# Designs tried in a protein design run: designed miniproteins, single chains, continued (3). Part 74

Each design is a single chain, and the fold is of that chain. pLDDT is the mean over its residues in the fold that is shown.

## One batch from the design tools (miniprotein)

Design m10556
Fold by ESMFold2-Fast:
Structure m10556 (fold): chain A 58 residues (1-58)
Amino acid sequence: MKLEGVKKALIEASKNKEEITIDYETEDGIVYEMTFGKVNLTEEEIEERLKETEEIRK
């Protein structure tokens, strides 16, 4: 799944205050399983967290 798809799914789940598990596979074949609970995250907060993750990995 591409990063944009993960971001979209997180925004939708946050809107519905639902628990969701997302599997994201990188180009290196590494699978990340992301689970989050009923957390009301805004689009800006989701973008901020994804940006932080990329900055740390850089």
Scores: mean pLDDT 62

Design m10557
Fold by ESMFold2-Fast:
Structure m10557 (fold): chain A 88 residues (1-88)
Amino acid sequence: EEEEIYKFVAEVAKKMGKPEVTEEYLKSLPVAKQVAYTLLGVAARIEDREGVLAQVKEKTGIDLEKKLSQFQLDFVIGVLIAEGALKL
């Protein structure tokens, strides 16, 4: 299941104009950077959860809330913001 999250994040990033954010790239990230990305996702959710989720749905057609746990959602959002696919 942890491998499936990287594949999912890469698919969402590609649909949002960041095809360089591959499953292999995400798997290669140091643990500290993955934690930092997750914390960035938490911060974004606290600031504007509805706006962040609406941006992903508008650009990709994917409803993140219906497919992911809260932890997975925070990681996905954090990666998209850190890699420049989502703007705050």
Scores: mean pLDDT 80

Design m10558
Fold by ESMFold2-Fast:
Structure m10558 (fold): chain A 87 residues (1-87)
Amino acid sequence: SAAEKAANEKAKEIHKKLPPTTLEQQLELVREYLRLVAELDPEATRARLERWKAELEEELARTEDPELRAVLERLLALLDELLAELA
């Protein structure tokens, strides 16, 4: 949709503002992006985050890479936080 395209363009703008050097900085950029898309379309964003959470939980169950597991666990925590904000 036009709203999704605008949100993606805004996400690219935010990413260009300061290239992340740490996982924490990367997670903050993802948080900012998801909050922007939730503001533009909260219903579609909630449904998308719920589907993404399910996919990440499946990936976490299948992966043995400790670095990837750490990233997935932090991302799942972020999605849970945002879903709680949308409830």
Scores: mean pLDDT 76

Design m10559
Fold by ESMFold2-Fast:
Structure m10559 (fold): chain A 90 residues (1-90)
Amino acid sequence: MAAEEKVKEFEEWAKRQLKELKELSKTISVDELREKATEALNELSRRGMQIALWAAKNFSTEVTSEVMDRLAEIQNEFLKEAGKIVEEKE
């Protein structure tokens, strides 16, 4: 299902961003790490909104709700893990 593929791509992108932040945490300052984490969070929100709007336009309310729930889970996990990476650098 096309919606599942979009959600999987979003999750894989988010996981890649977390790995990049973790690697950067070894070489950059905590202030620079916070800036990079904020940039990644802004992009995560933008991409998530685009997927949600696309789903709302192309699918039933039930499918759209399932997509939005999955996007929220991915975003919450990203916030938790990114926060931990920044906290461990402090």
Scores: mean pLDDT 84

Design m10560
Fold by ESMFold2-Fast:
Structure m10560 (fold): chain A 87 residues (1-87)
Amino acid sequence: DIAKKTLEAAENAARYNTLEALLGALRAVLEAIDAGEVEAAKEALRLLAEAGFTEVKPALDALEAGDTAAAKAELEKLIAEVEEKII
């Protein structure tokens, strides 16, 4: 279940507060959007923002506005930025 995996990834990132856990959660959110699980993607991004990952807010705002394409672009940009910090 993509929705369940996405929420679990966000909860994991909130719990461990690591860049690796955040990267996993962002990838799961992008996959959920591609699968049409938009409500799970929104909830996961809300959990991440509440946990202090405020950098997800542009993607969350785009999804809440119904702009899936803008949300995906913001997530892809953020994934690239997080990947650069890990490597």
Scores: mean pLDDT 85

Design m10561
Fold by ESMFold2-Fast:
Structure m10561 (fold): chain A 83 residues (1-83)
Amino acid sequence: ALTPAQIRERAAELRGKRVLVIGAGAVGGAQLALLEEAGAEVIAVVDISPLRLERFRSLGIPAYPPEALPALLPQADLVQVAV
């Protein structure tokens, strides 16, 4: 997974890329903001935690449980794994 510094450094490469984020803990949440700032299209967040999914959905970010992964993976240019 890309660190916050790597997202900033690679902003030109991320612009317009469709990114799937797996694991939306504190690190994943911060990375979402940086990916959007870089011009990446965050297509979805996948997380096991119902509370994190509710938080992201309330912010207008598509959020799904792990069961959605098979449908989302083919649509992503990049997969960002956050623990």
Scores: mean pLDDT 74

Design m10562
Fold by ESMFold2-Fast:
Structure m10562 (fold): chain A 85 residues (1-85)
Amino acid sequence: ELEELRKRIKELEEEAKKAIEEGNYKEALRLAKEALELRTKALLLESTDEEEAKRIKELSEKELKLLDELLKLPEEEQKKIIDES
């Protein structure tokens, strides 16, 4: 399962890169959000204690909130943020 998650994360990151190259910023952000969700799951599977797992969940929730805010922005603003990154 962990290895499958890592492969899927890599695939999503490659798809997001292609979406950026095509100027499809909304799709790139959607793929980034999906990759973050899977990355969080992978980190939780690797965690050795409950305090670390709680910290991982809290950080992931903050990052997901930021991505959700970016997804609500107009495409022009999404492009500016991604191009600067």
Scores: mean pLDDT 78

Design m10563
Fold by ESMFold2-Fast:
Structure m10563 (fold): chain A 94 residues (1-94)
Amino acid sequence: MDIEKAVEIAKRYADLYLEGKEEEFLKRSDEATKRYVELMKKHPELVQSLAPEANEAYRKAVEELLKRGYPKEIAWDAARVGVNEALAEYLEKL
């Protein structure tokens, strides 16, 4: 899994909050969650094996967003989206 890609996706997603694109923010969050759930159904063992990398990417994304001054709730939601999307892209290539 590409940890730096997850962080970059999280940053771009958090920027939607600053742009006032709340509907797009919520829609992408829901879509990323659904994509992750479908991958968990297809590849549960692979998703489980990537948990350490996903957790590292999540923590790095949260730290970076908090350092940029994003609210805690937005930082956590954006990090979750970034990690879920990067994990999905990685598993879809396998």
Scores: mean pLDDT 78

Design m10564
Fold by ESMFold2-Fast:
Structure m10564 (fold): chain A 77 residues (1-77)
Amino acid sequence: KAKLVAQALEKVDAAIAYGKDDATTGAKVAEETAEAIALLEKAGLSQDVIDLVRAGGRSVPAAEAARARLRELLEKL
């Protein structure tokens, strides 16, 4: 579980970086967010956590909130 959550956190970090880069298309943010969701589903995390990460694909602040939640979960695993 911890490894999958850590990999999902890396994907959320990449999505945030792409979202802050005006030269990057929204397709890269969507790609990284989808990969993060797939990793969290494999880890067996709750739908509420998955929905928070999905919402993160719409804005950088929402993605930062999702990142904070994943970090909290990873520390408890």
Scores: mean pLDDT 75

Design m10565
Fold by ESMFold2-Fast:
Structure m10565 (fold): chain A 70 residues (1-70)
Amino acid sequence: MLSREELERIAEATLLLMGGAIAEKHGDLEAAIEYYERGLAFLDSVEEPSPELKEMKRYLEERLEELKAQ
């Protein structure tokens, strides 16, 4: 089972990812990029990320690359 601290990190990263996804759905690419960059910066600050956080980081990196290529 994940630690409480790790679950809190997943929750924080998820909120940022959801904010970006909502902005992207509404066509606010600038806000979507800002949310995803904040999420990526948060995940990069985690010294020993769980597999769940690693998956979130990969997803955010892929989305940022695609959005910035627009």
Scores: mean pLDDT 79

Design m10566
Fold by ESMFold2-Fast:
Structure m10566 (fold): chain A 105 residues (1-105)
Amino acid sequence: TPEAAAARAELERQLLVLKIFKLMNIPISPEFLLSLIDRIGAAVDRLLAAEPDPQRAARTLKVFIDILKEILKWLKENNYPQEVIDKVEALIADLEARLAALPPV
């Protein structure tokens, strides 16, 4: 649906920002990261509300969980504050719980 496509594009855009900063090894402020993580969580909520296909939702969540795990590793390796690390770990745990509630892919 157009709403599901828009929500997916929003989520992909937020994650792309994190991927670019990780790839370029550019320092990010902890406040900016905390805000971005909140925006990613909100975008996932919008995507799941707009996506009626549970298999498509599950595939999307699996890809984004893998991306967030890579970002979490980078944050830990670059000694980011524990508050940022905890927030990313909490988001990953929430997304994994949501994925477990969907049919297997």
Scores: mean pLDDT 79

Design m10567
Fold by ESMFold2-Fast:
Structure m10567 (fold): chain A 100 residues (1-100)
Amino acid sequence: DSPIIQEVNRLAEEIGRALKAGDVERALELARELGRLIAQAPEEDRGALTNIALLTLKSAAELLDEESVRELAEVLIRETASRPLTVDAIRRLLARIEAE
């Protein structure tokens, strides 16, 4: 894996730990860092990194209330605002989560 994919996987694991601990504030801080790395990533890595963000959001939906999941998604959207395909993927997943 590229160094950026390794770093993003590490952040996703840390977000998972924060979510299991109920530490929403820590999860949001780590999600901001995750979003920044995705926005800065080379084009060839962005699809893989976007998928890691989507898996992180799916994990959050299993552990958190709807409002906290929405906050996490909005943080990721805000940090990736320069990347329309990533924003679209996150918004689509959030809509599916809210419909379930």
Scores: mean pLDDT 83

Design m10568
Fold by ESMFold2-Fast:
Structure m10568 (fold): chain A 80 residues (1-80)
Amino acid sequence: MIQEAKRKISVIDTTIAILDIEADMGGDLDNIEAGLDKVKKELEELGKKVKDDSELQEEIKKLLERVDALRARVAALKAS
């Protein structure tokens, strides 16, 4: 269970990094936003499953903060 959650966190971390690079390189902002929405839902569901693990909760919180920061940046790029 813990090892599976850590693997999912690693995959999500990599996905966020790819979306960040795509935003930097002038990728499709609508596709990036959709990807971020999917990642946020996956992180929220994972957080419910690992609610009693404080270390995994902290990692999930940091990833959610990264998603929210990138979403704000994508919104600003769309407004420009």
Scores: mean pLDDT 82

Design m10569
Fold by ESMFold2-Fast:
Structure m10569 (fold): chain A 59 residues (1-59)
Amino acid sequence: SKSHIDKMLKKARELQPKVKEELRALTEKVGLHEALLELGSKDPIATTLAATEMIREEK
């Protein structure tokens, strides 16, 4: 369980910049709600971290 959580968090953190870029591009095309659904089904943790970072940057 611990190793699994660490692996998920590490992978999500490594993917966060890529997912943020994908989320931004997809949001421009289909809107934030639909972009979150598509990317969230793929990796919910990485998508949540990316969305949080985008909100932080937008203020």
Scores: mean pLDDT 73

Design m10570
Fold by ESMFold2-Fast:
Structure m10570 (fold): chain A 94 residues (1-94)
Amino acid sequence: MPSVEEILEEYEKFVEELKKLLDEEEAKRLDNATKGFIDFVKSHPFSPEQVRGLVIAELEAIREELEKKYKETKDEKYKKAVELIDEKIRELRS
C-alpha cells in the first residue's frame, strides 16, 4: 500500500496535469488550494487510507467547481478537466 507521502505526491502530479488545461489565474487558485490541502494533511496523523479518502473528497470538490464553470462558459477545457478528475477518482476507489 502506498505511504501518505506517495499518495500526496501522486495527487500533486495529477494537479499539475489539471493546471495545464486551465488558464493562469485558475491554475494559480488550484495551486494555492492544493498547497493548503497538502499542508493540512501533513499537519495531522492521518493513515494512508484516510489520506486517500481526503484526496477523493478534494477531487470531488474541484470537479463540482469545474463542472459549474463548463455549464456557465461551454469551454471544452473544463469538460476535459472534469473527465480527468472522474477517471482519477475511479482509480483511487479501485
Scores: mean pLDDT 85

Design m10571
Fold by ESMFold2-Fast:
Structure m10571 (fold): chain A 65 residues (1-65)
Amino acid sequence: SEEEKIKKAKEHKELGKKAFEQGNYKEAVRHYGKGLDELRDGTSPEELALRGELAKNLGEALRKL
């Protein structure tokens, strides 16, 4: 369901953020990527906002590699 996908994407965003804060950029990239995969076809305002946040965070983590 949409709700379950959003929940999983938020969980991955939080795990990615924790990894990033610990300097584990490779792990952060993995989590942000999984969050984006959960929202691949998401078009609701909440899904689009979360996809934007995950994409930005992924880009920042990739820049650190």
Scores: mean pLDDT 87

Design m10572
Fold by ESMFold2-Fast:
Structure m10572 (fold): chain A 76 residues (1-76)
Amino acid sequence: MAEEYLKKAVEAAKAGDAEAAAKYLEKALQSGAPLERIEEAAKTAWRYLVSQGKEEEALALLERVGKAVREKKAAE
């Protein structure tokens, strides 16, 4: 199911919903998605949000997801 969360995150970002995109990326991480796939999806989401003029929301998304990734990696 991690793959579906990654797709939903990108779809949410494409629709301009940064909060939903971040939530789905966090669910993908919790479901065991590879860190590389999460980083790729987060960057894709960032690009969609920036293209819509939502740069502040895009940066918040990257910060939130990056923190979650670092915390999970440190706990392993």
Scores: mean pLDDT 81

Design m10573
Fold by ESMFold2-Fast:
Structure m10573 (fold): chain A 100 residues (1-100)
Amino acid sequence: SKIEELKKRLEEIKEQIERAIEENASAEELIELLQEATLLAEEAQKLFPDNKEIARVMLELGALATLASMKKTLGSLTEEDKKRLGERAVELLEELLKAL
């Protein structure tokens, strides 16, 4: 089913973000992962358009990706910022997986 395929992709992106945090990945790599997570959350929202929790997770993931990109552009994205943004994205992805 589309839901089972989406769950698998969400679990995969969550694991990739967890690895990126552990390996202290580049700002560019983390931003790409946050953008991919946001697109997957958008697909979940399209499947459940009236689910406010899924919509909230999608918006929060998008906000994290935007914040990371802005901080990178301004040269203000720290290693601690990358860790906190990634950890919050993992929490949001876990909430999304629970809602599906």
Scores: mean pLDDT 91

Design m10574
Fold by ESMFold2-Fast:
Structure m10574 (fold): chain A 77 residues (1-77)
Amino acid sequence: MEEKKKEEEEKMKELKEEMGKLAEEAAKKFADDPKKMQELQETAEKANAIISEAYKEGKTAEGAEEALKLIKEFLEK
C-alpha cells in the first residue's frame, strides 16, 4: 500500500506550495505590522498542526481545507 503514501505526499507538496504563496502575500501585506506578523506566525503554526494530524489520519484534503480557511480568515482581517 505504498500508493496511498505517494498520494498523500503529492497532496502535501501541492498544499505546501499554496500555503507558501498565501504566507508570502500575508508577509508583504503585514510587513510593517509586527503584531500582525506574530499573529500570522501563530496562525501558520496552528495550520501546520492541523495538516500534520490530518496527514497521519489519511485525511490530508480535509486538513488542507481547514488550514487554508484559517489563513484566509487571517488575511481578511
Scores: mean pLDDT 73

Design m10575
Fold by ESMFold2-Fast:
Structure m10575 (fold): chain A 73 residues (1-73)
Amino acid sequence: SAKAEEALKEAFEKAIKETGIPEEIGKEVLKLLLASEPGEDVLAAFPEYAEKVKAFSLKVAELLQSRREEIEA
């Protein structure tokens, strides 16, 4: 839905700003998070950004999980 899309975009922008990860890298990480496959493959794909990818993944995943729980409740 549009509301979920807005929340996702907000989380993406905040995570980019906080971690300093390049937008292109962040988009790929976000795609994997939406596929419910965060983790090692993403870190392996971007080893020079591993710390930023991990922080970004945790932040986005936590927000998406919170929204999922709210919607399903």
Scores: mean pLDDT 68

Design m10576
Fold by ESMFold2-Fast:
Structure m10576 (fold): chain A 71 residues (1-71)
Amino acid sequence: SAADEARAQAILDEAERRATLLVIQGRYEEAIALLEEKRAEVEASLSGPIAEAAVARLTRGIASVRALLAQ
C-alpha cells in the first residue's frame, strides 16, 4: 500500500541520515547496530515485496559500513 511504501521510505531515510552521521564521526560499529535495528523494525512492521526491498537496501548499507571498518 502507499502507506506501507511511505513508512518503508521514512525508515530508510532516517537510517541513511543517522548512519551517515555516525560514519562521518568514525563510529562504524554504532552505524552497523543502527542499520541492524532499522532492518529489524522493517521486518517487524512490514511484509511482502516492500519489506523485502527495504531489508535489501539496509543489508547493503550494513555491508558497506562493514567494508569501511575492515579497511
Scores: mean pLDDT 90

Design m10577
Fold by ESMFold2-Fast:
Structure m10577 (fold): chain A 97 residues (1-97)
Amino acid sequence: SIAQQKRQQVMEQLQKFIDQILAALKAKDIATAEKLVEQLDEWARQQLAQIKADPSIPPIDQAKIGFRMIAVLTEAHLLIDRQKKQPNAPIEKIVLT
C-alpha cells in the first residue's frame, strides 16, 4: 500500500540520521551530533506535514508514522543530552521497528 511505502521510506531515512548521530556520539563529537539532530528535527517536521497533506495515507497510518517519528526524535535528543552530562556513559541504541 501507499501507506506502507511511505512508512518504509520514513523509517529508512530515520535510520540514516540515527546512524550518523550515533557515529558522531561514538567519536565524542557532540557538536556534530547536535547539528545532525537539528537537521533530523527539520526533516521530521517536513515529513509530518507531507504525510498530513497526503489523502492517500489513512488517518490511522498518519498517526502511527507520526508517533514513531516523535518517539525516535525524543530518544535522539535524550541520548545527546545524556552524553553532554555524562561524556563517558555507554551509547544506547535507538530501536527502529
Scores: mean pLDDT 81

Design m10578
Fold by ESMFold2-Fast:
Structure m10578 (fold): chain A 69 residues (1-69)
Amino acid sequence: SSIDENAQISQLLRDAMTNPDPEVQQEALRKLAELLGTSVEEARERVRKLQQAAETGRQTSREIAEQLR
């Protein structure tokens, strides 16, 4: 089902972004590419964008905190 597929994709994204084992990260990227029907390069770019979004969110929260002072 699409729910099961989304759960699998979420787990692979987490592994690609945060797993300390480089082999697990590489395998997660490869499996993500296969599940999404895209290249490993495209999967890597999507992971990079998610990491950037997380960093941007952290910066936005800090700016709001500064403004509240």
Scores: mean pLDDT 70

Design m10579
Fold by ESMFold2-Fast:
Formats: structure tokens, C-alpha cells, sequence
Structure m10579 (fold): chain A 98 residues (1-98)
């Protein structure tokens, strides 16, 4: 189920939207879209070390998918905030519960 689609939002706005949309203990697929491949690669590296991450894939030069399993809403919001703050080229985030 699509929980959120966030385009051209700040790190704080993305974190707040994730906190409001995602139930506690959810399995969540994030798709992250970037204006640069350098930011996409940086996001992949950061995401791979995050609490609750199960898988990370660079699915195109500028698109990263991150799977979180049984993650708290607060932890997911904090994870996405950290990615967004580190990657100014982040243009869109989609949040899907699986």
C-alpha cells in the first residue's frame, strides 16, 4: 500500500510525513529519487548501515530502494531525515508498506 509520496520536501517535512503515515512495526519499501548519481550512491552507503535495514539496492543511476523490516515509525522517520540531510539532491521519496 502506498503510504506517502513526497516531492521536493525538506528533511524535516519528509521525517514528519513518515512519522504520521507509517504504523509502528511496519515492513516498508522506500524508493528514493535523486537529481545526481553521486547523491544516490551516498544514500545507498548511508542506508546500508541504518537500524532496521534489510536490503538496499541502486536500481538506476539516480534511484535507490531501501527495505526496512519491522521498523518503528520513529526510527524510520529518523533514518529518512539523516539520508535527506546528507543528500541535497533528493527530489522524491515514495513510502510503500509491504
Amino acid sequence: MMLARLKNKSAEEIAQAVREAVPDGANVLLTLFFSTGEDAEKAREIAAKMPGVKAVALVSDKTVMVLFENISSEQLAENVRKIAEATPGLTEVTVVEI
Scores: mean pLDDT 87

Design m10580
Fold by ESMFold2-Fast:
Structure m10580 (fold): chain A 78 residues (1-78)
Amino acid sequence: GVVNQATALGLAYLKGELTLTELDAGLRDLDLPQDKIEKLSSALIGYKSETKGKPIDEALLKSLITAALEDKPLPKVV
């Protein structure tokens, strides 16, 4: 589903395997509207900044992506 595909893109971005531009393009390929792409990109930039040098919590990442797609409050990542 879209959440699993967005989570895979987010993981690749957080690992440095994708640039922000490549992440944005990948999210567009999921047929997401621009406001959701901007919300997800912003959330992932925040996640990367707040968890600098820490292991990636994939369950927290999936929860964050789900919340962003459903217009719910984002979970705290620190």
Scores: mean pLDDT 80

Design m10581
Fold by ESMFold2-Fast:
Structure m10581 (fold): chain A 90 residues (1-90)
Amino acid sequence: MSVAEQTKAAAAETRALIAETRQLLATVGVDAAMKKLPALIATAERLTKLAEEAKKYPEAKDVVEQAQQVVGEAVGLIKELAEAAAKEKA
């Protein structure tokens, strides 16, 4: 309901997607992990917007910091997947 609560929930959801995608990459392969790419991009974008809104509330500093860290992890994984897919395609 609050932006801070929404940001915290979105961060947890994004972390779960990162963990699931990394597990798919390790156990099944790049093709399976790439199927999660649209969801990773969408959740990272939503989390970024929520974190930006939450910055207006000094009480939400910890939530904003955690959200920014999770966005960084998601962006890193997206780049890793794109590089892996490019190598497999070539």
Scores: mean pLDDT 82

Design m10582
Fold by ESMFold2-Fast:
Structure m10582 (fold): chain A 77 residues (1-77)
Amino acid sequence: GVEELRERLERLIEEALAEIKAAKSLKEAKLIGEEALGILDILRGVAKVVGDEEEYEVVEKAKEEFEKKFEEILKER
């Protein structure tokens, strides 16, 4: 359900951000971030196709949070 989706998204974001911070170069950090965003876009697209508005909103919020944190990390590199 939506609760399991939230937990998976939180884990995905935490793991992706940790990998981005550990990346050896700015290019590697960007690639990791783009891969995470791609996964989020797929999940959002699936929710849209099946008409699950609540899951769509959860993924959109997770994506916005990730994009903000990802941009902050890139500015510090």
Scores: mean pLDDT 84

Design m10583
Fold by ESMFold2-Fast:
Structure m10583 (fold): chain A 66 residues (1-66)
Amino acid sequence: EEEIEELFKQLDVDGDGKITEEEINRALFTTERNGFLALLAIQADKNKDGYVTLEEFKELVEEKKL
C-alpha cells in the first residue's frame, strides 16, 4: 500500500503528485522498478493529459491486484 506511493515518488521528480509522460519514458530506461511503474502509469493515462495522478495510478494497481 504505502510502497505504491514510494514507487510513485520515484517517477514524480517534481513531487507534486503527478507523473508526466516524459518522466514515464525516462523511467522505463532508468531502473527496473521504475520501468514497471512507468508501464502502469502509461496505462492509467487514458486521457493523455500528459500526466498521471496518484489516484489513477493506485486504481490501476488495485485492479491488477498488485
Scores: mean pLDDT 65

Design m10584
Fold by ESMFold2-Fast:
Structure m10584 (fold): chain A 104 residues (1-104)
Amino acid sequence: SMAKAKAVIKEIEELLKKAEEEAKKFAEKLSEAFKLIKEDKEKGEELKKKIGEEALKEMDEYLAKLEELLKEAEKLGEEAKKVAQYALDAVEALKGAIESIIES
């Protein structure tokens, strides 16, 4: 139904927004870790790793929820499916960016 499709799309949009907010918080915390690296390299590197691991865990939780919503969206029509796929691709890209930053 159209009402069910709109509800699923809204839930997908809220999860994407939360993933984007977590990526922003990661960037802010990462700035603090880089400042600490200048004063105490070992402690700063430990903080960077911890921040990255916490952000990756959050991204994995959002991805799992989005994968379940994609399965539901596929039954509701092409628009809902495309929104779910876009959100999955966007969160996967955020996860990849976080991984690249913490491994650098």
Scores: mean pLDDT 87

Design m10585
Fold by ESMFold2-Fast:
Structure m10585 (fold): chain A 113 residues (1-113)
Amino acid sequence: STLVELAVHKNEEIQTKAYEVLYKLSQHTNEDVQLKALKALGEVLKKLSNHSDPSIVEKALILLRKIIEKVSPSVLEKALPFLIPPLVNLTQHKSESVQISAIDSLVDIIEKL
């Protein structure tokens, strides 16, 4: 989707605004809209799985953890097929800080369910 492309954009202002949109969609009153935001974030994490800059990956993981804190368990459960595969892949990332952040995200998911 266009929003996923904007979230991995090389321009930091465009990337930041895409993250703001994803966060706002995750807070929408419609659970289908929230679920689409989580699916889009899963695609962002998948595209970032081999990114050489750990800071961009950590930024996406911070957004995910913020969304997990506020989303309902029912929406989160439906998003698991889109979130778990990229998170498990990120636990094998060459950056230890990314590995730790990915593990923390998995813990947050388990604690929310």
Scores: mean pLDDT 86

Design m10586
Fold by ESMFold2-Fast:
Structure m10586 (fold): chain A 70 residues (1-70)
Amino acid sequence: AVEEARRARDEGDLERVEEIARANPEDAEVGTVFAVGLKRAGRPDLALEFAKTLPEGSEARRKVQVIGNA
């Protein structure tokens, strides 16, 4: 999952990264890949919105919030 998400992000396929991230909300690494992709696209606001869909107190939510706020 995370390796496929990184490949999709590097190819510029953010739609594919979103599919993988939404299918794996518990995976902090996949969430990070999507958040970094959104930030690179100039949309850190969407990374913060994505963080709200992740479990409260989770490592995934914390890491995504850090990326969106940077």
Scores: mean pLDDT 79

Design m10587
Fold by ESMFold2-Fast:
Structure m10587 (fold): chain A 104 residues (1-104)
Amino acid sequence: MSTETLWGADLSSDGVSTTESAVAVETTTDEGEITVELSPALKKVLIEQIKALAEKLKKALPEEDHEAVDKATKEAIELIEKGEPLEKAVEKLEEAAKKAEENL
């Protein structure tokens, strides 16, 4: 069962900001690259940031490209939920923006 609560209220409940760095870091013996696992609270904040960025991007793009931005936003959210870094999520939005520009 899911509770239909506005995420704006949940942000206050979580009390977590991106500045809190509430991330779990898994130490690996890889060649200088470590895998960073995000906490559930931080993931919620990042997902909200991705949604806000997508809305701003949609305002800058023609309505015909809004579906591509929405699709990229869903993919970005899935990446964050899987613990991928924010930069990969942002890349999904950038790809959608470039595709929209090429579609012009």
Scores: mean pLDDT 64

Design m10588
Fold by ESMFold2-Fast:
Structure m10588 (fold): chain A 56 residues (1-56)
Amino acid sequence: MAKEEAVKAFNSLIDQGLSKDYALRLVLKNYRPAPGGTVEEEEAAKKAVQELVASE
């Protein structure tokens, strides 16, 4: 699912030694909405990754 994919990508980048802010920017830049995905799903995925950065 798009949200889980965004979170997994973010965590993979963090595991590779990237900073949280840089990893977030890369995920947002390279995020491709799933075919048939809604604006709400895309925003939920972005918000989930942003919450990971903000909540740490």
Scores: mean pLDDT 68

Design m10589
Fold by ESMFold2-Fast:
Structure m10589 (fold): chain A 88 residues (1-88)
Amino acid sequence: SRAAELERWRRQMSAVAAEGTGAALTAEDRALAAAFEREAPEAAALLRARAAAVRSGREFLELLAEAARIAGREDLAEEYRRIIEEAA
């Protein structure tokens, strides 16, 4: 389902973002981050570059939406934006 795909992408992107903040990753999280980078290297680079500047859950979801858009997943980007709008 799209909800399951959104959650899988969120977990993978969160692992990449954590790597970008210099956080110590588990082997499982490193595998998730590596899998995302293989599929969407430019989106992974964006997540690593901007993760440390995120100050709220809303800003994090906005970063995930932008990463999904760069990865060519406009469908997922729109769903993350919808979640942001519904939480306002």
Scores: mean pLDDT 83

